Designed miniproteins, single chains, continued (4). Designs and how they scored, part 17

Each design is a single chain, and the fold is of that chain. pLDDT is the mean over its residues in the fold that is shown.

## One batch from the design tools (miniprotein)

Design m12597
Fold by ESMFold2-Fast:
Structure m12597 (fold): chain A 71 residues (1-71)
Amino acid sequence: SKELHEELLKAIGRVLRAIGDILDAERELEEAKKKGDEEAIKEAEKRIEEARRELERGLEELKELDKKFEE
């Protein structure tokens, strides 16, 4: 249905945002490592973990939508 397609696009948008957050956090980690800033390294690693959890959540949403398209 059209509603399922709209939900799919929204879920894709969440996944793309999470990927962007991971890339930003990995860039912050690289910069922190270059500076030898252990606190900034730890903070960037936490951001990567949080962004990866958001990615997993978005992928789970996509998986549930896939089931609805097959039912």
Scores: mean pLDDT 84

Design m12599
Fold by ESMFold2-Fast:
Structure m12599 (fold): chain A 72 residues (1-72)
Amino acid sequence: SLEEELRAYLKEKYPDIVVDVEVKEEGNRITVTIRVKPDATLEEKQKLAIDVANYLLEKYPDKEVTVRVEEA
């Protein structure tokens, strides 16, 4: 699943920050919620959001992507 793929991808790249990843697909919309450790910095959260948005836009250019970063 896309959720499993993104979870593996982010845990490999950001093992010290990413706690969990949830993906919701509704028609042409993809919403990704990334749960991060409470000590994650604003810069780290921003980089995560940009990385995931770029990954999804490259893979699914015709879909509307929303990325949310929340503290665990």
Scores: mean pLDDT 83

Design m12600
Fold by ESMFold2-Fast:
Structure m12600 (fold): chain A 68 residues (1-68)
Amino acid sequence: MEEERRERLLEEAREKIFESASHTVEAIKASVISLSEDKEKGLKELDEHLEKSKEYDKKAEELRKEAE
């Protein structure tokens, strides 16, 4: 049934959006660490979390388009 498929895809998309947002929050935390405690470690973690955030956002877009 198409409705069940749409609901599943939209739920997965919402999960990916949440994961993207979580990584954005971690990136902000890492940027604070880079300014105050450990610049090299903080900058590395910032880059890693920003990359993950973009990856999850892309997956969410693909799932939303598939739900169409």
Scores: mean pLDDT 79

Design m12601
Fold by ESMFold2-Fast:
Structure m12601 (fold): chain A 55 residues (1-55)
Amino acid sequence: MLSAEEAAAAVREALAAGGSGDEAQGAVVRLMNTRGSASPEAERAARAELEAAGG
């Protein structure tokens, strides 16, 4: 199961590499597929990082 820290780190890593919000979202989806389902905390952490970067 994907943790909140892993989800947030994946978003930050993708954005730091010059990626778009879509690329950051793709990174989270890949981790979910590898580690199984995301927790509600992981989904919330990823969304918060995307919102902070995009608006």
Scores: mean pLDDT 75

Design m12602
Fold by ESMFold2-Fast:
Structure m12602 (fold): chain A 66 residues (1-66)
Amino acid sequence: MSTEEAREAIERLIEEVRAGKISPEEAIKRLAEFLGVPPDGSRVAAKLAELGALEEAVRLSEAMKL
């Protein structure tokens, strides 16, 4: 998986969370599935850091707040 693919997936999930189409928990599950890791925020964050997409992961975390 490329950094670009990860960024695009995160941006789409951010939009869906902000639009109320999916819950924050569902967004983490979808991202974990996409990355091939367990649905755990720490595991997802570690994988995104390896791909260089940590900034986008922070933005997603912010979007998950009410």
Scores: mean pLDDT 73

Design m12603
Fold by ESMFold2-Fast:
Structure m12603 (fold): chain A 64 residues (1-64)
Amino acid sequence: MKKALFEDLLERAKEGAKNAAEALEKLGKETKDAEVYREAGKLYESQGKYDEAERLYAKAKELE
């Protein structure tokens, strides 16, 4: 379930879905999974939201 949702969100994000980054951030909060936060951060970077990306990378590091 969680793996399939994560993979689906990544696929949508590669297609430029802006809301995919927000969905991944919410999934990361629910699962406490550093990898999910890192992928959300990469999406914010691709959107030019470097401050949001840095914040999510910090959350991922805190979980490790």
Scores: mean pLDDT 73

Design m12604
Fold by ESMFold2-Fast:
Structure m12604 (fold): chain A 85 residues (1-85)
Amino acid sequence: MSETQRRMIEAAIELIKEKGVENTTTAEIAKRAGVSVGTLYSHFPSKDALIEEALLRLLEERKERDPSMAEVMESLKRAVRAIAR
């Protein structure tokens, strides 16, 4: 995982927190991360793949804050991964 890939995931998380998943576009993520849309697609094959990684990151953060929800978070991670496959 590159530092550029991490910045794109962090930008996606920030936008999702601000305006939700459905109102978050790859163009906005690329702009916030300071990269081109072409560079974004070189790291992620689709918007769904990028959103998957952002959601998996958010679920991992949630597990760190509340370990009692780990099973629920793992179930959600499996559901998110199914979207990109």
Scores: mean pLDDT 74

Design m12605
Fold by ESMFold2-Fast:
Structure m12605 (fold): chain A 76 residues (1-76)
Amino acid sequence: MSEEQKKEAEKLEKEFLNAAARGDVERARELAERLIEVLKDDPELAKKRLLSMATMAEALGRLEVAEILRELAEKI
C-alpha cells in the first residue's frame, strides 16, 4: 500500500467524521465504503480503520453510524 493511499484514507476518515457529526448517515456510509475500496488490498488495515471510525462516531453520539461501521468491519 502506498503513502498516497494512506493519505487518501486519512482524508476520507476526516470527511467521514464531519458527515457523522452532522448526522448524515447516508454520506457517512458512502465515505466508509469508499475507504474500504481504497484499502481493498489490505483488509486488516481497512478493518482497523473502520473500528477506529466507529469509536469516533460513538464519541460524537452517532450510535447508528458506529453500528453500521462495525457491521462493515465484521464482513471484512
Scores: mean pLDDT 81

Design m12606
Fold by ESMFold2-Fast:
Structure m12606 (fold): chain A 81 residues (1-81)
Amino acid sequence: LEREVQEGIVLIQVGVARILLSKGKVEEAIELLEEAARRALEAGLDEAAALAYRELARAYEAAGKLEEAEEYRRKAEELAA
């Protein structure tokens, strides 16, 4: 099913973004996570979107963008509720 394929892609993108963050490639990780979140939302995958937003919050925190980090953390909690 297309939804299952989209879920797989999102999870892979989140995994790759975590590796990028561990290498200090914060901007690349943010770009990939924004793409993952968009893909998850378009496919109606709220849990996957929440995961991507949670990782976006971590990435923005690593970039020193604390207000953006708080915003994405909040968005993740709203989707996971």
Scores: mean pLDDT 85

Design m12607
Fold by ESMFold2-Fast:
Structure m12607 (fold): chain A 91 residues (1-91)
Amino acid sequence: AEAIAKAIREAIEALNKGDYDKAVESLGRLLDLLGQVPEARGLLPTAAIAIIDAKNGDIEGAKQNLAFIVRGLARLGILDEETAEELLKEI
């Protein structure tokens, strides 16, 4: 959970700075971490789309997909509601 929250925060920071390469890297780590959690596998396609958006410089698309992942992880109980709300405010 902490590693997932960290990867999300790093992705948000990179997207906000316009650092697309670092955003792709952080989202790639998030994708790998989600793949290790069977309950989160339904979020893998959304994470892959967020990576494509970041590669194309579509910051708003990447942020929307990242927000979907954060909300999904909260519903699955993988992220605490407080952590999810904090991350969503930064997106």
Scores: mean pLDDT 86

Design m12608
Fold by ESMFold2-Fast:
Structure m12608 (fold): chain A 79 residues (1-79)
Amino acid sequence: SMEERRRRLEEAHEELRAEEMALINSLPEEEKKKALEELLKGLDRLIEELKKSTDPEHQYRLELLEEYKKEVEEELKKL
């Protein structure tokens, strides 16, 4: 079902996000800043690509990625 696919996407997204952020937060401050900036660029690129899709699953992924982008931007502001 669409609901089951959405749940799997959310779980996969949360696992990846948590792993990436844990790794970045373990880095020295200068390396952390660079890693966050590169992550932000990657998220921006992926978001723009997914915006072109009319697939509801891709639209849901877009919402998750936009929230992740906000988290990354807030972390950069703290540095």
Scores: mean pLDDT 84

Design m12609
Fold by ESMFold2-Fast:
Structure m12609 (fold): chain A 76 residues (1-76)
Amino acid sequence: SIEDSLLSDEEALRLAEEDVKTFEKIVENTKNPSEAVAKGIGLLLRVVFSSRTPEAAEQARKLLFEAFEKYDEKLK
């Protein structure tokens, strides 16, 4: 089933950590805030919807939102 293809809690957390690193590289290499935000949202949706449990999805969301907040401060 689709559910059997979803990431375990450990896998979801590792993907979220990699997605944070990917987002940090995107914001370092782009001068376009809209592009950075769009790519960041894509990374967030990818890990949240691939997570098998609500708990894993919540941890992933927290990590990516912390990265987004750091970027928002940089835009000010």
Scores: mean pLDDT 76

Design m12610
Fold by ESMFold2-Fast:
Order: sequence, then structure tokens, then C-alpha cells
Structure m12610 (fold): chain A 62 residues (1-62)
Amino acid sequence: MSVLDIVGEERPELSKFDQEVLASLARMALASGPKIPTPEELAKITGLSVGTASRIIERLYG
């Protein structure tokens, strides 16, 4: 059992990360206009791995 207070609980991980990713993408779109970020760019913004970022891009844009 992980006592990492930063994590909180498993279920909010999906909702929290999804919301944070969408918020970051929305902020970028408002600032730079409509542009599909690369997996590496999304990983930099969200702090996720490039593999996870690639999956998120496929899910959101494909």
C-alpha cells in the first residue's frame, strides 16, 4: 500500500489526469490556436511519459 499523499486514490487518477490534460490542451489552444501537440510536447506539458502522451493524443484526436 502506497502512502503517497500526492496520489490520493486510484479512481481520481483517471478523472484528474484527464481533466488536467484537457485543461492544459485547452489553454494551449486558446494561446496558440488550434494545433495538435506531438506526444513529446504533451509529455512536457503534463509530466507524463511520451508513451502515455501518445495514447492520450490518439484517444482525444482519433
Scores: mean pLDDT 61

Design m12611
Fold by ESMFold2-Fast:
Structure m12611 (fold): chain A 62 residues (1-62)
Amino acid sequence: GPLPTEEEVQLLRDLAARYGPKLAAGEITGSEVAKAFSDYLMEKYDLEKKKIDGITVLVKKK
């Protein structure tokens, strides 16, 4: 798939910094953060989740 832009990489870093302490405190779950992330990338790049060789990856929709 397409590489993330610098803006998107920075957004990912900001999300990790913002939610890391809350994850450690149990205020939010890693699943919630990962889902928000995954949904953002899937919408922006028209991607879907697929399982390849037992690994869940994001690939372009057919």
Scores: mean pLDDT 67

Design m12612
Fold by ESMFold2-Fast:
Formats: sequence, structure tokens, C-alpha cells
Structure m12612 (fold): chain A 64 residues (1-64)
Amino acid sequence: SLEAEIEASLYVMAATIAEKQGDYEEAAEYYRKAAEILRDVDPEEAERLEKLAEEAREKAEEAK
């Protein structure tokens, strides 16, 4: 639905802002939330966002 897509896009924006600030753990959580919202609506985009969440998690480990 359009509402789910809008909600997911807001989480993606929050994730990208967190990434730019170096808050990779927070970014990973936002990407994961967006993926969960889109899982049944747009599974291809959900899978892409899950990969972005994993990449953000990897960056969080590197930042330690």
C-alpha cells in the first residue's frame, strides 16, 4: 500500500541520516524496520533494505 511505502521511506531517510552521522547501529535498525514494513508489499525492496541493514551492522563493528 502507499501508506506502507511512505512509512518505509521515512525509515530509510532516518537510516541514511544516521549513516552520515556515523551512527551505524541506529542506521541498521532503521533499515531493518523499513524492510519489515515492505516484506509483504515489495519483497524485492525489502531484501535490498535487509542487505543495507547488514552492511550498516558491519560498519558498526568496524567503528569500534
Scores: mean pLDDT 83

Design m12613
Fold by ESMFold2-Fast:
Structure m12613 (fold): chain A 70 residues (1-70)
Amino acid sequence: SDKGVQAATKASRELGLSPTQANALANAVMELGINASSKDLAKKLAEKPGISKKTAEKAAKKVTEYLKQL
């Protein structure tokens, strides 16, 4: 969860996500785990209010990139 929170925080800052979108990203990573695929994270994020499919796909890709580095 610590790695997941760090990756979600970095991805959110880089993409300029709102606080609500950033919190949704952190929760998706916590729910699916640090080994979740970008596709599964994007699907989970798109289910959350205030997140478009495009934003979900960008956020999922970026957080997955950071998870590989942490």
Scores: mean pLDDT 83

Design m12614
Fold by ESMFold2-Fast:
Structure m12614 (fold): chain A 94 residues (1-94)
Amino acid sequence: SELEERRRRLLEEMRRFREELRKRPESQAVLRVSSKTMEAIKKAAESIASEDREEYLKKTEELNEEALKVEKEEKKKVEEIKREKKEEEEKKKE
């Protein structure tokens, strides 16, 4: 539930950031690039004004880093659940 709230908050923040970019005509090309890779993000950022480019890259890197942390925690939780299920199954076979 806590990881789900963090993911929901991250998605809301990403949506708000995209809405801000929609207000900037020069950033329309960036919004078309639905990429999760830094390489594609950097290439898309080349199409926007230099003052907006640095802000876009920094914000995108921050959001990607948080998304990666959430995925890592979700993976750890899944592994713990699998381990507990295996231990309970071992005790039940006794």
Scores: mean pLDDT 58

Design m12615
Fold by ESMFold2-Fast:
Structure m12615 (fold): chain A 68 residues (1-68)
Amino acid sequence: SMEAQKAAILRFGALLARHLSRDPRLSPEEIRAGVLAVVEDAARRHGFSEAERAELLAEVERIVDEVI
């Protein structure tokens, strides 16, 4: 279901942000941009609409900012 895909993408975004935050060479801005780019690509591949992708990216950004 789309809800299950959204939940998986949110969990993946959080895990990726935590993984990247362990690299001292990466700034918070670089981590945020990298995670959002990967999530956007995944959402496009799974057929999310522009509105659905915007909502998903906003929620991922919130989660990423709490991690980094």
Scores: mean pLDDT 84

Design m12616
Fold by ESMFold2-Fast:
Structure m12616 (fold): chain A 70 residues (1-70)
Amino acid sequence: MSLEEQRERIEELLERARRAAEEGRFEEAYRLLQEAVDLLTQMLSTADPEQQRELTEWFMEQVGRLYELL
């Protein structure tokens, strides 16, 4: 799977987690967030240092919005 495809998959998981949290389904939101973190960890393990920084910053920005709902 390409880096772009993995990033899109993480965005899908975080969007689903956000919707679940908005609906009060916190167990589902947490599960989806864990899956997104697992995918990010896989991406970081094969990424160069510059990509690791960019991916981490991007992910933190996405998750920051979700944390406001949890």
Scores: mean pLDDT 79

Design m12617
Fold by ESMFold2-Fast:
Structure m12617 (fold): chain A 98 residues (1-98)
Amino acid sequence: MSREELEKEVELALHTMQAIVDLRIAVEETDPEKIKEALKNAIEHFQKALELARSLGREDEAKVLEEMLKIAQDAYKFAEEGNIEKARELARKALEVK
């Protein structure tokens, strides 16, 4: 493993961790604007993590991240439509992907 690959692995772990934290914030928040912000941040971190996982050949991890990203995007759409209960339900579902 090169130093560059190790640095990408660290970035992958950090973006994945931040996305999970943002999903947890979306589950715990009651303010619709904060829920939308947390979901948007989670989506951005999952997108970066997915790109890194794919570049590193982490196919199993990339598959999990892609599924979490899709659910987070659906959650954001429901939050934008004012369906906060469904948005939080989907954020919990995203956290359960394995």
Scores: mean pLDDT 89

Design m12618
Fold by ESMFold2-Fast:
Structure m12618 (fold): chain A 101 residues (1-101)
Amino acid sequence: TKSFLEAISELSRIMARQIQKYENGEVTLEEALDAAIEELVKWLLENELMTEEQAKEFREKLEEVRKEELAKYEAGEITKDEAVLNFHKEAVELIKELVQK
């Protein structure tokens, strides 16, 4: 059975791919992080690691984190890399809390 550790590994793969698209100028940072949320939620649901209700909570919480981190970055309070790392850290914590055994 898939575990929260496999979910964390998948998050890292998705984030690396989406941030590469941003660095190549293909998408904005906001679009990259939004796409990462959508891909991860889809993967978690397809692997039965979250219920639909847990996936909704996960999406809503990460969308809030994305908005907060982007606002700090745009205000010059943190770097782009700090915003990405903070987003990744919060996604890891949510996976630990919500992934089914």
Scores: mean pLDDT 85

Design m12619
Fold by ESMFold2-Fast:
Structure m12619 (fold): chain A 61 residues (1-61)
Amino acid sequence: MEELKKKAEEYIKKADEAHKNGDFQTAADYYRQAAEWYEKAGDKDNAIGARMVARDLEAKA
């Protein structure tokens, strides 16, 4: 399921860009999307990590 992990990586890049621009809400949304794609790919560890980052950013927004 390489394609699903690739999608997760795309969302991580978008999240990093939004975070760098100070848009914590958009960054959190992209990290949540990445977590969903990691979950679909069976990558539970990365999915959990992405969800935790999203929660932290949402709390700061």
Scores: mean pLDDT 82

Design m12620
Fold by ESMFold2-Fast:
Structure m12620 (fold): chain A 63 residues (1-63)
Amino acid sequence: SATDLVRQLLVRELGLSEEQADEIVEMLKAGASAEEVAEFLKKHGVELSDEEIERLRELAQSD
């Protein structure tokens, strides 16, 4: 699924744990703002642009 793809990208490419990736996916599905998602990512050493975050949201919500 597109949700599984987002989870795999967060873990494999960005080095997040499976638990952190699940939290990001749930935030994206729940409609958390790009700012809220960016803040969570920064706490874990990852920086993404608002455009990149919205791209992940589109994928996570496509299921």
Scores: mean pLDDT 82

Design m12621
Fold by ESMFold2-Fast:
Structure m12621 (fold): chain A 60 residues (1-60)
Amino acid sequence: GRLLLLQGIQAAREGDLEKARELVEQAVAEGLPEEVLRQYAEQEKARGDDEAAEILEEAA
């Protein structure tokens, strides 16, 4: 769940968008609530990490 989400955000920040999508999708599959994804997406967008935010919003 949450560890996979954090690893996905880290991968997105490093430019590995494919790995980021895979890790975030696994977090959702493990039962991470969609509301948690939206909260992290808002934080990433506020930081200017628009691609990370988009990946999280698409998975929610």
Scores: mean pLDDT 81

Design m12622
Fold by ESMFold2-Fast:
Structure m12622 (fold): chain A 69 residues (1-69)
Amino acid sequence: MNREEKIEAMRERLREYGRRTGLEEAVALQIEGAEALAAGAPAEEVDARLRAGALALEPRLRAVEAAEA
């Protein structure tokens, strides 16, 4: 399996996980970050975007964690 096929398999697995857990937004953010890195985006730019996205998702992630507790 080449790199592109491995990335696609990971992408599919992460989407399925997101659907099962209701964390589709968090999973989508991770997939977009991985795709940006694969496309040659600077790691610092991707990290800044992922950090900003994670902060925006924090209230929802806290709600999911509270529901699981």
Scores: mean pLDDT 67

Design m12624
Fold by ESMFold2-Fast:
Structure m12624 (fold): chain A 60 residues (1-60)
Amino acid sequence: SEEKKKKMDELTEQLKKVNAEVSALLAKPNMTPEEVEEARKLVDKGTEISKQLLALDKEL
């Protein structure tokens, strides 16, 4: 489906953005507690997006 492909493209773009933010935070030698919490939330979001992408791929 063309609609599903567009949704997958959107999710892929979101995942790239999340991964870039996580990488930037993890590059810091001394993370603050706030940055650690932010990184955990971003990792969880990335995992959720990855699961959605896999589900869409399997159902196509």
Scores: mean pLDDT 82

Design m12625
Fold by ESMFold2-Fast:
Structure m12625 (fold): chain A 83 residues (1-83)
Amino acid sequence: MEERERLFEEVQRLAEEINKLIDELYKKGADGLKLSIYRFKVLALLQEAELAYERGEDPSVLRRIVAELKEIKAQLEKELAKL
């Protein structure tokens, strides 16, 4: 696969995994306002990734978005482990 295509697929996969983690945290009684902020951040990053992919921007943009999504996922996994 082209690097850009692979990175964009990784962005989509990470966004799905993060949304599943947010749903699990909500079911376990985590703060709904905090979870809404994470949902908004993920949506914003996904939209930025879609624009970067469509415009043929440098793969570094998608790599940055992947890194940011991985950080969000790690934070949510730590929150889940505390419950």
Scores: mean pLDDT 86

Design m12626
Fold by ESMFold2-Fast:
Structure m12626 (fold): chain A 61 residues (1-61)
Amino acid sequence: ATVEEAAALAKEAGRLFDEGRYEEGLRLAQEASRMFREAGEDAAALVAEQEGRRLAKEGGF
């Protein structure tokens, strides 16, 4: 996985959260976080995971 692919998934997760699709958004945010970590971008991975969790909490997750 590349940083570009991880960033694209993180953006898609954000769009799903904006649309109220919290379960799908959380799954993509977690996948993006994993891809960032595998690419050595630990800070970006942490941000993606934390933002995904925060937004999913609005949906009761």
Scores: mean pLDDT 77

Design m12627
Fold by ESMFold2-Fast:
Structure m12627 (fold): chain A 57 residues (1-57)
Amino acid sequence: SDESFEKVKEALKKKYEQKEKDEVAALLKETGSKEEAEKIREKYRKELEKELKELEK
């Protein structure tokens, strides 16, 4: 079939990874705060996991 849950999960992962990567990179470039960057990473990771769990059950 052309329809696949894998595509949905992949798109979701890309969305969160891009937001996380871009925001973390920008923050590190501007402020250099590793601690603050880790908080951003954790935030997006948790949101992604929650979304993936809802999709997979």
Scores: mean pLDDT 77

Design m12628
Fold by ESMFold2-Fast:
Formats: sequence, structure tokens, C-alpha cells
Structure m12628 (fold): chain A 97 residues (1-97)
Amino acid sequence: SARKEALEKLSDEEVLERLIELAEEAKRALEAGDLERARELLKELVFVSSAIENKQLLLKLIGHILAIEGALFFGDLAEALAEVDRLIELLKEELEK
């Protein structure tokens, strides 16, 4: 698809920067109690993460996204916020390498 082809043209740094922006938007949605918007942003995080060629990093990112979704499924907003903060920290650490 054209959207997938556009993602594949991004540098690793540009992909990580986009993931940070999406994760920070997801955090803001969770803090606002907008769970529908938060879930939309988590789906977008999964899609953009598919552009990462490092499979070990990809699996780690998907693990954190699933942990956020799991917390939301059980109504644990505090844990969902803690998990999104861990995701943002991981993404920023990877960008600074």
C-alpha cells in the first residue's frame, strides 16, 4: 500500500521520532480519559512499529503496546499510564543511540 511504502522510505531516526510523537499523544489521550482516541493511537503505534527492521526492538515495542492495551482492558488506567511512560523512555533511549 502507498502508506506502507511511505513508511519504508523513512530513516530509522524518523520512524522512532514518529513513534515518540504517537506515544506522547496516546499518553495525553489517557490523561484526558479519551480511551477511544488512546486505542486508535495504539493501533497506529503497532502499524508504524512494523517499519522497524530490528526484530528484537520490534518485539520489545509490541510487548509494551500489548501491556498498555491489557491494562486498559482491565480498567487499570494507572498501569496503562505507567506502561506508556516506559514505552516513551525506551523509544527516546533508542533514538539517542
Scores: mean pLDDT 86

Design m12629
Fold by ESMFold2-Fast:
Structure m12629 (fold): chain A 92 residues (1-92)
Amino acid sequence: SAVAQQGLAQGKAIAEARGATLEGSVSGGKVTLVIETDDVARLTAAALVAIGLGLDGLKVEIKIEGGRLTIVIESDNPQKLAQAAVLLGASA
């Protein structure tokens, strides 16, 4: 959706401003985010935010490999997907 795409674009901009890379895609009620940084503490912070989103009722999958964090979030509410992307970009 346009709302989820807008949130992803904002999350990317925030992550880049903070010295991390964030790439992502929106497909069928899912947002996939890939966060890369040389700072393990930032990857840990982003992973903890993703866990928090899961505790708040979003469906969240997390994978960490070699300085890359992949997060998949599923919701039928595009506004929640947009907010999640912004929060994750801000945590990276």
Scores: mean pLDDT 82

Design m12630
Fold by ESMFold2-Fast:
Structure m12630 (fold): chain A 91 residues (1-91)
Amino acid sequence: MAEEQRELAERFVESTKKVLEENKDDPEKAARIGRLALHGLRRWAEEGFDPEIVREAAKRLAEYFRKVAEETNSPELKEIADEIERLADEL
């Protein structure tokens, strides 16, 4: 189970980063991608995914979103990054 969850988390993180990078200059799409990632991580936490796996995925995405938010001056994406980091801290 843990290995399967780790592979899913890795794929989720990498695909999210790729999609966000491609759409980072479109504020509405970037924000939607960020919100979808937050919802996915929250769903995994609620459904009993390994909390360490979810925490690491959340930390990686929060760090990436924060970096993109600073590059694009997106307060919405920064808020999403903060919320994902909060989710990680609560696990």
Scores: mean pLDDT 84

Design m12631
Fold by ESMFold2-Fast:
Structure m12631 (fold): chain A 93 residues (1-93)
Amino acid sequence: REAELQRLLEETLRHLEEAKRAAEEGDIEAAIEHLRRARDTLSRAAAVDPSAAPELTMLQMQLTLAIKLLEKGDIEGALETVEFAIERVRELL
């Protein structure tokens, strides 16, 4: 259980870091794809640890906001949201 949760959170962190890099480089399509993959791994993490589900669900909602900000061209707002998510995931590891 703990090992599976850690693996999913590490995978989430990798996707968030790749999304940040892609957005900084102007590759908005790649950034959005990595954010979608991060949401998928957070959803799976919430299923394996019900006690963390409220926080992981909140992070999923924040990543959805980051995707919408990227679609609107608000790169700075999206990066702030992604950086917040990176720090929160690191705190859970």
Scores: mean pLDDT 87

Design m12632
Fold by ESMFold2-Fast:
Structure m12632 (fold): chain A 72 residues (1-72)
Amino acid sequence: GLKKAEELEKQGEKYRKEGKNKEAADKYTDSAVLYYQEGNVDKAIELLEKAIELDPDNAKARDLLDYLKSQK
């Protein structure tokens, strides 16, 4: 649900503030999956773009972002 998505987003922000960019990207990506499942595609894209900025090699974030942008 949305509460779990928000919790994962907050965990990502915490890791980002600690300089743990890969862990932050993973949390943002997991949060984006839940926002997408709840129908919030714009928020999912926003979080995936943040994840890729922090960890450009995050395959899960890149693949999901490519998929969501193809659904235009």
Scores: mean pLDDT 86

Design m12633
Fold by ESMFold2-Fast:
Structure m12633 (fold): chain A 69 residues (1-69)
Amino acid sequence: MLEGEVELSLIRAILGIAKTLASQGKLEAAKEAAKLAIEKAKELKEKYPEYAEEAEEVIEEAKKLIEEI
């Protein structure tokens, strides 16, 4: 479904923003963006089970980012 693909792309963009904020030393903003990516990825898994693997990859990357900063 095109809608699910767009939502996944937006979630990946949020994770990208979190990584950029972390690289700029904006650690609180980076953690908040990473947490948002996890929340949205969990919602994506419930709405579009076909994207569960991709959503789980985002969750794992976001958790790793939070642990590194």
Scores: mean pLDDT 85

Design m12634
Fold by ESMFold2-Fast:
Structure m12634 (fold): chain A 56 residues (1-56)
Amino acid sequence: MLSPEERAQNFRDMLVSLPLSDSQREDLLNRELAEEKDPELRALYRQAYEEALKQR
């Protein structure tokens, strides 16, 4: 099983590498946040999303 940090990093890499629209990236973030209740991992997913948007 991946660590929280590895899961968040994989999410960030996916958002940067795939040819996704901004709305599709937001939908993926919302899906992860709906499934995850750990506040630490939720914060890491939000950070990964913000960093992916800055890479645009």
Scores: mean pLDDT 76

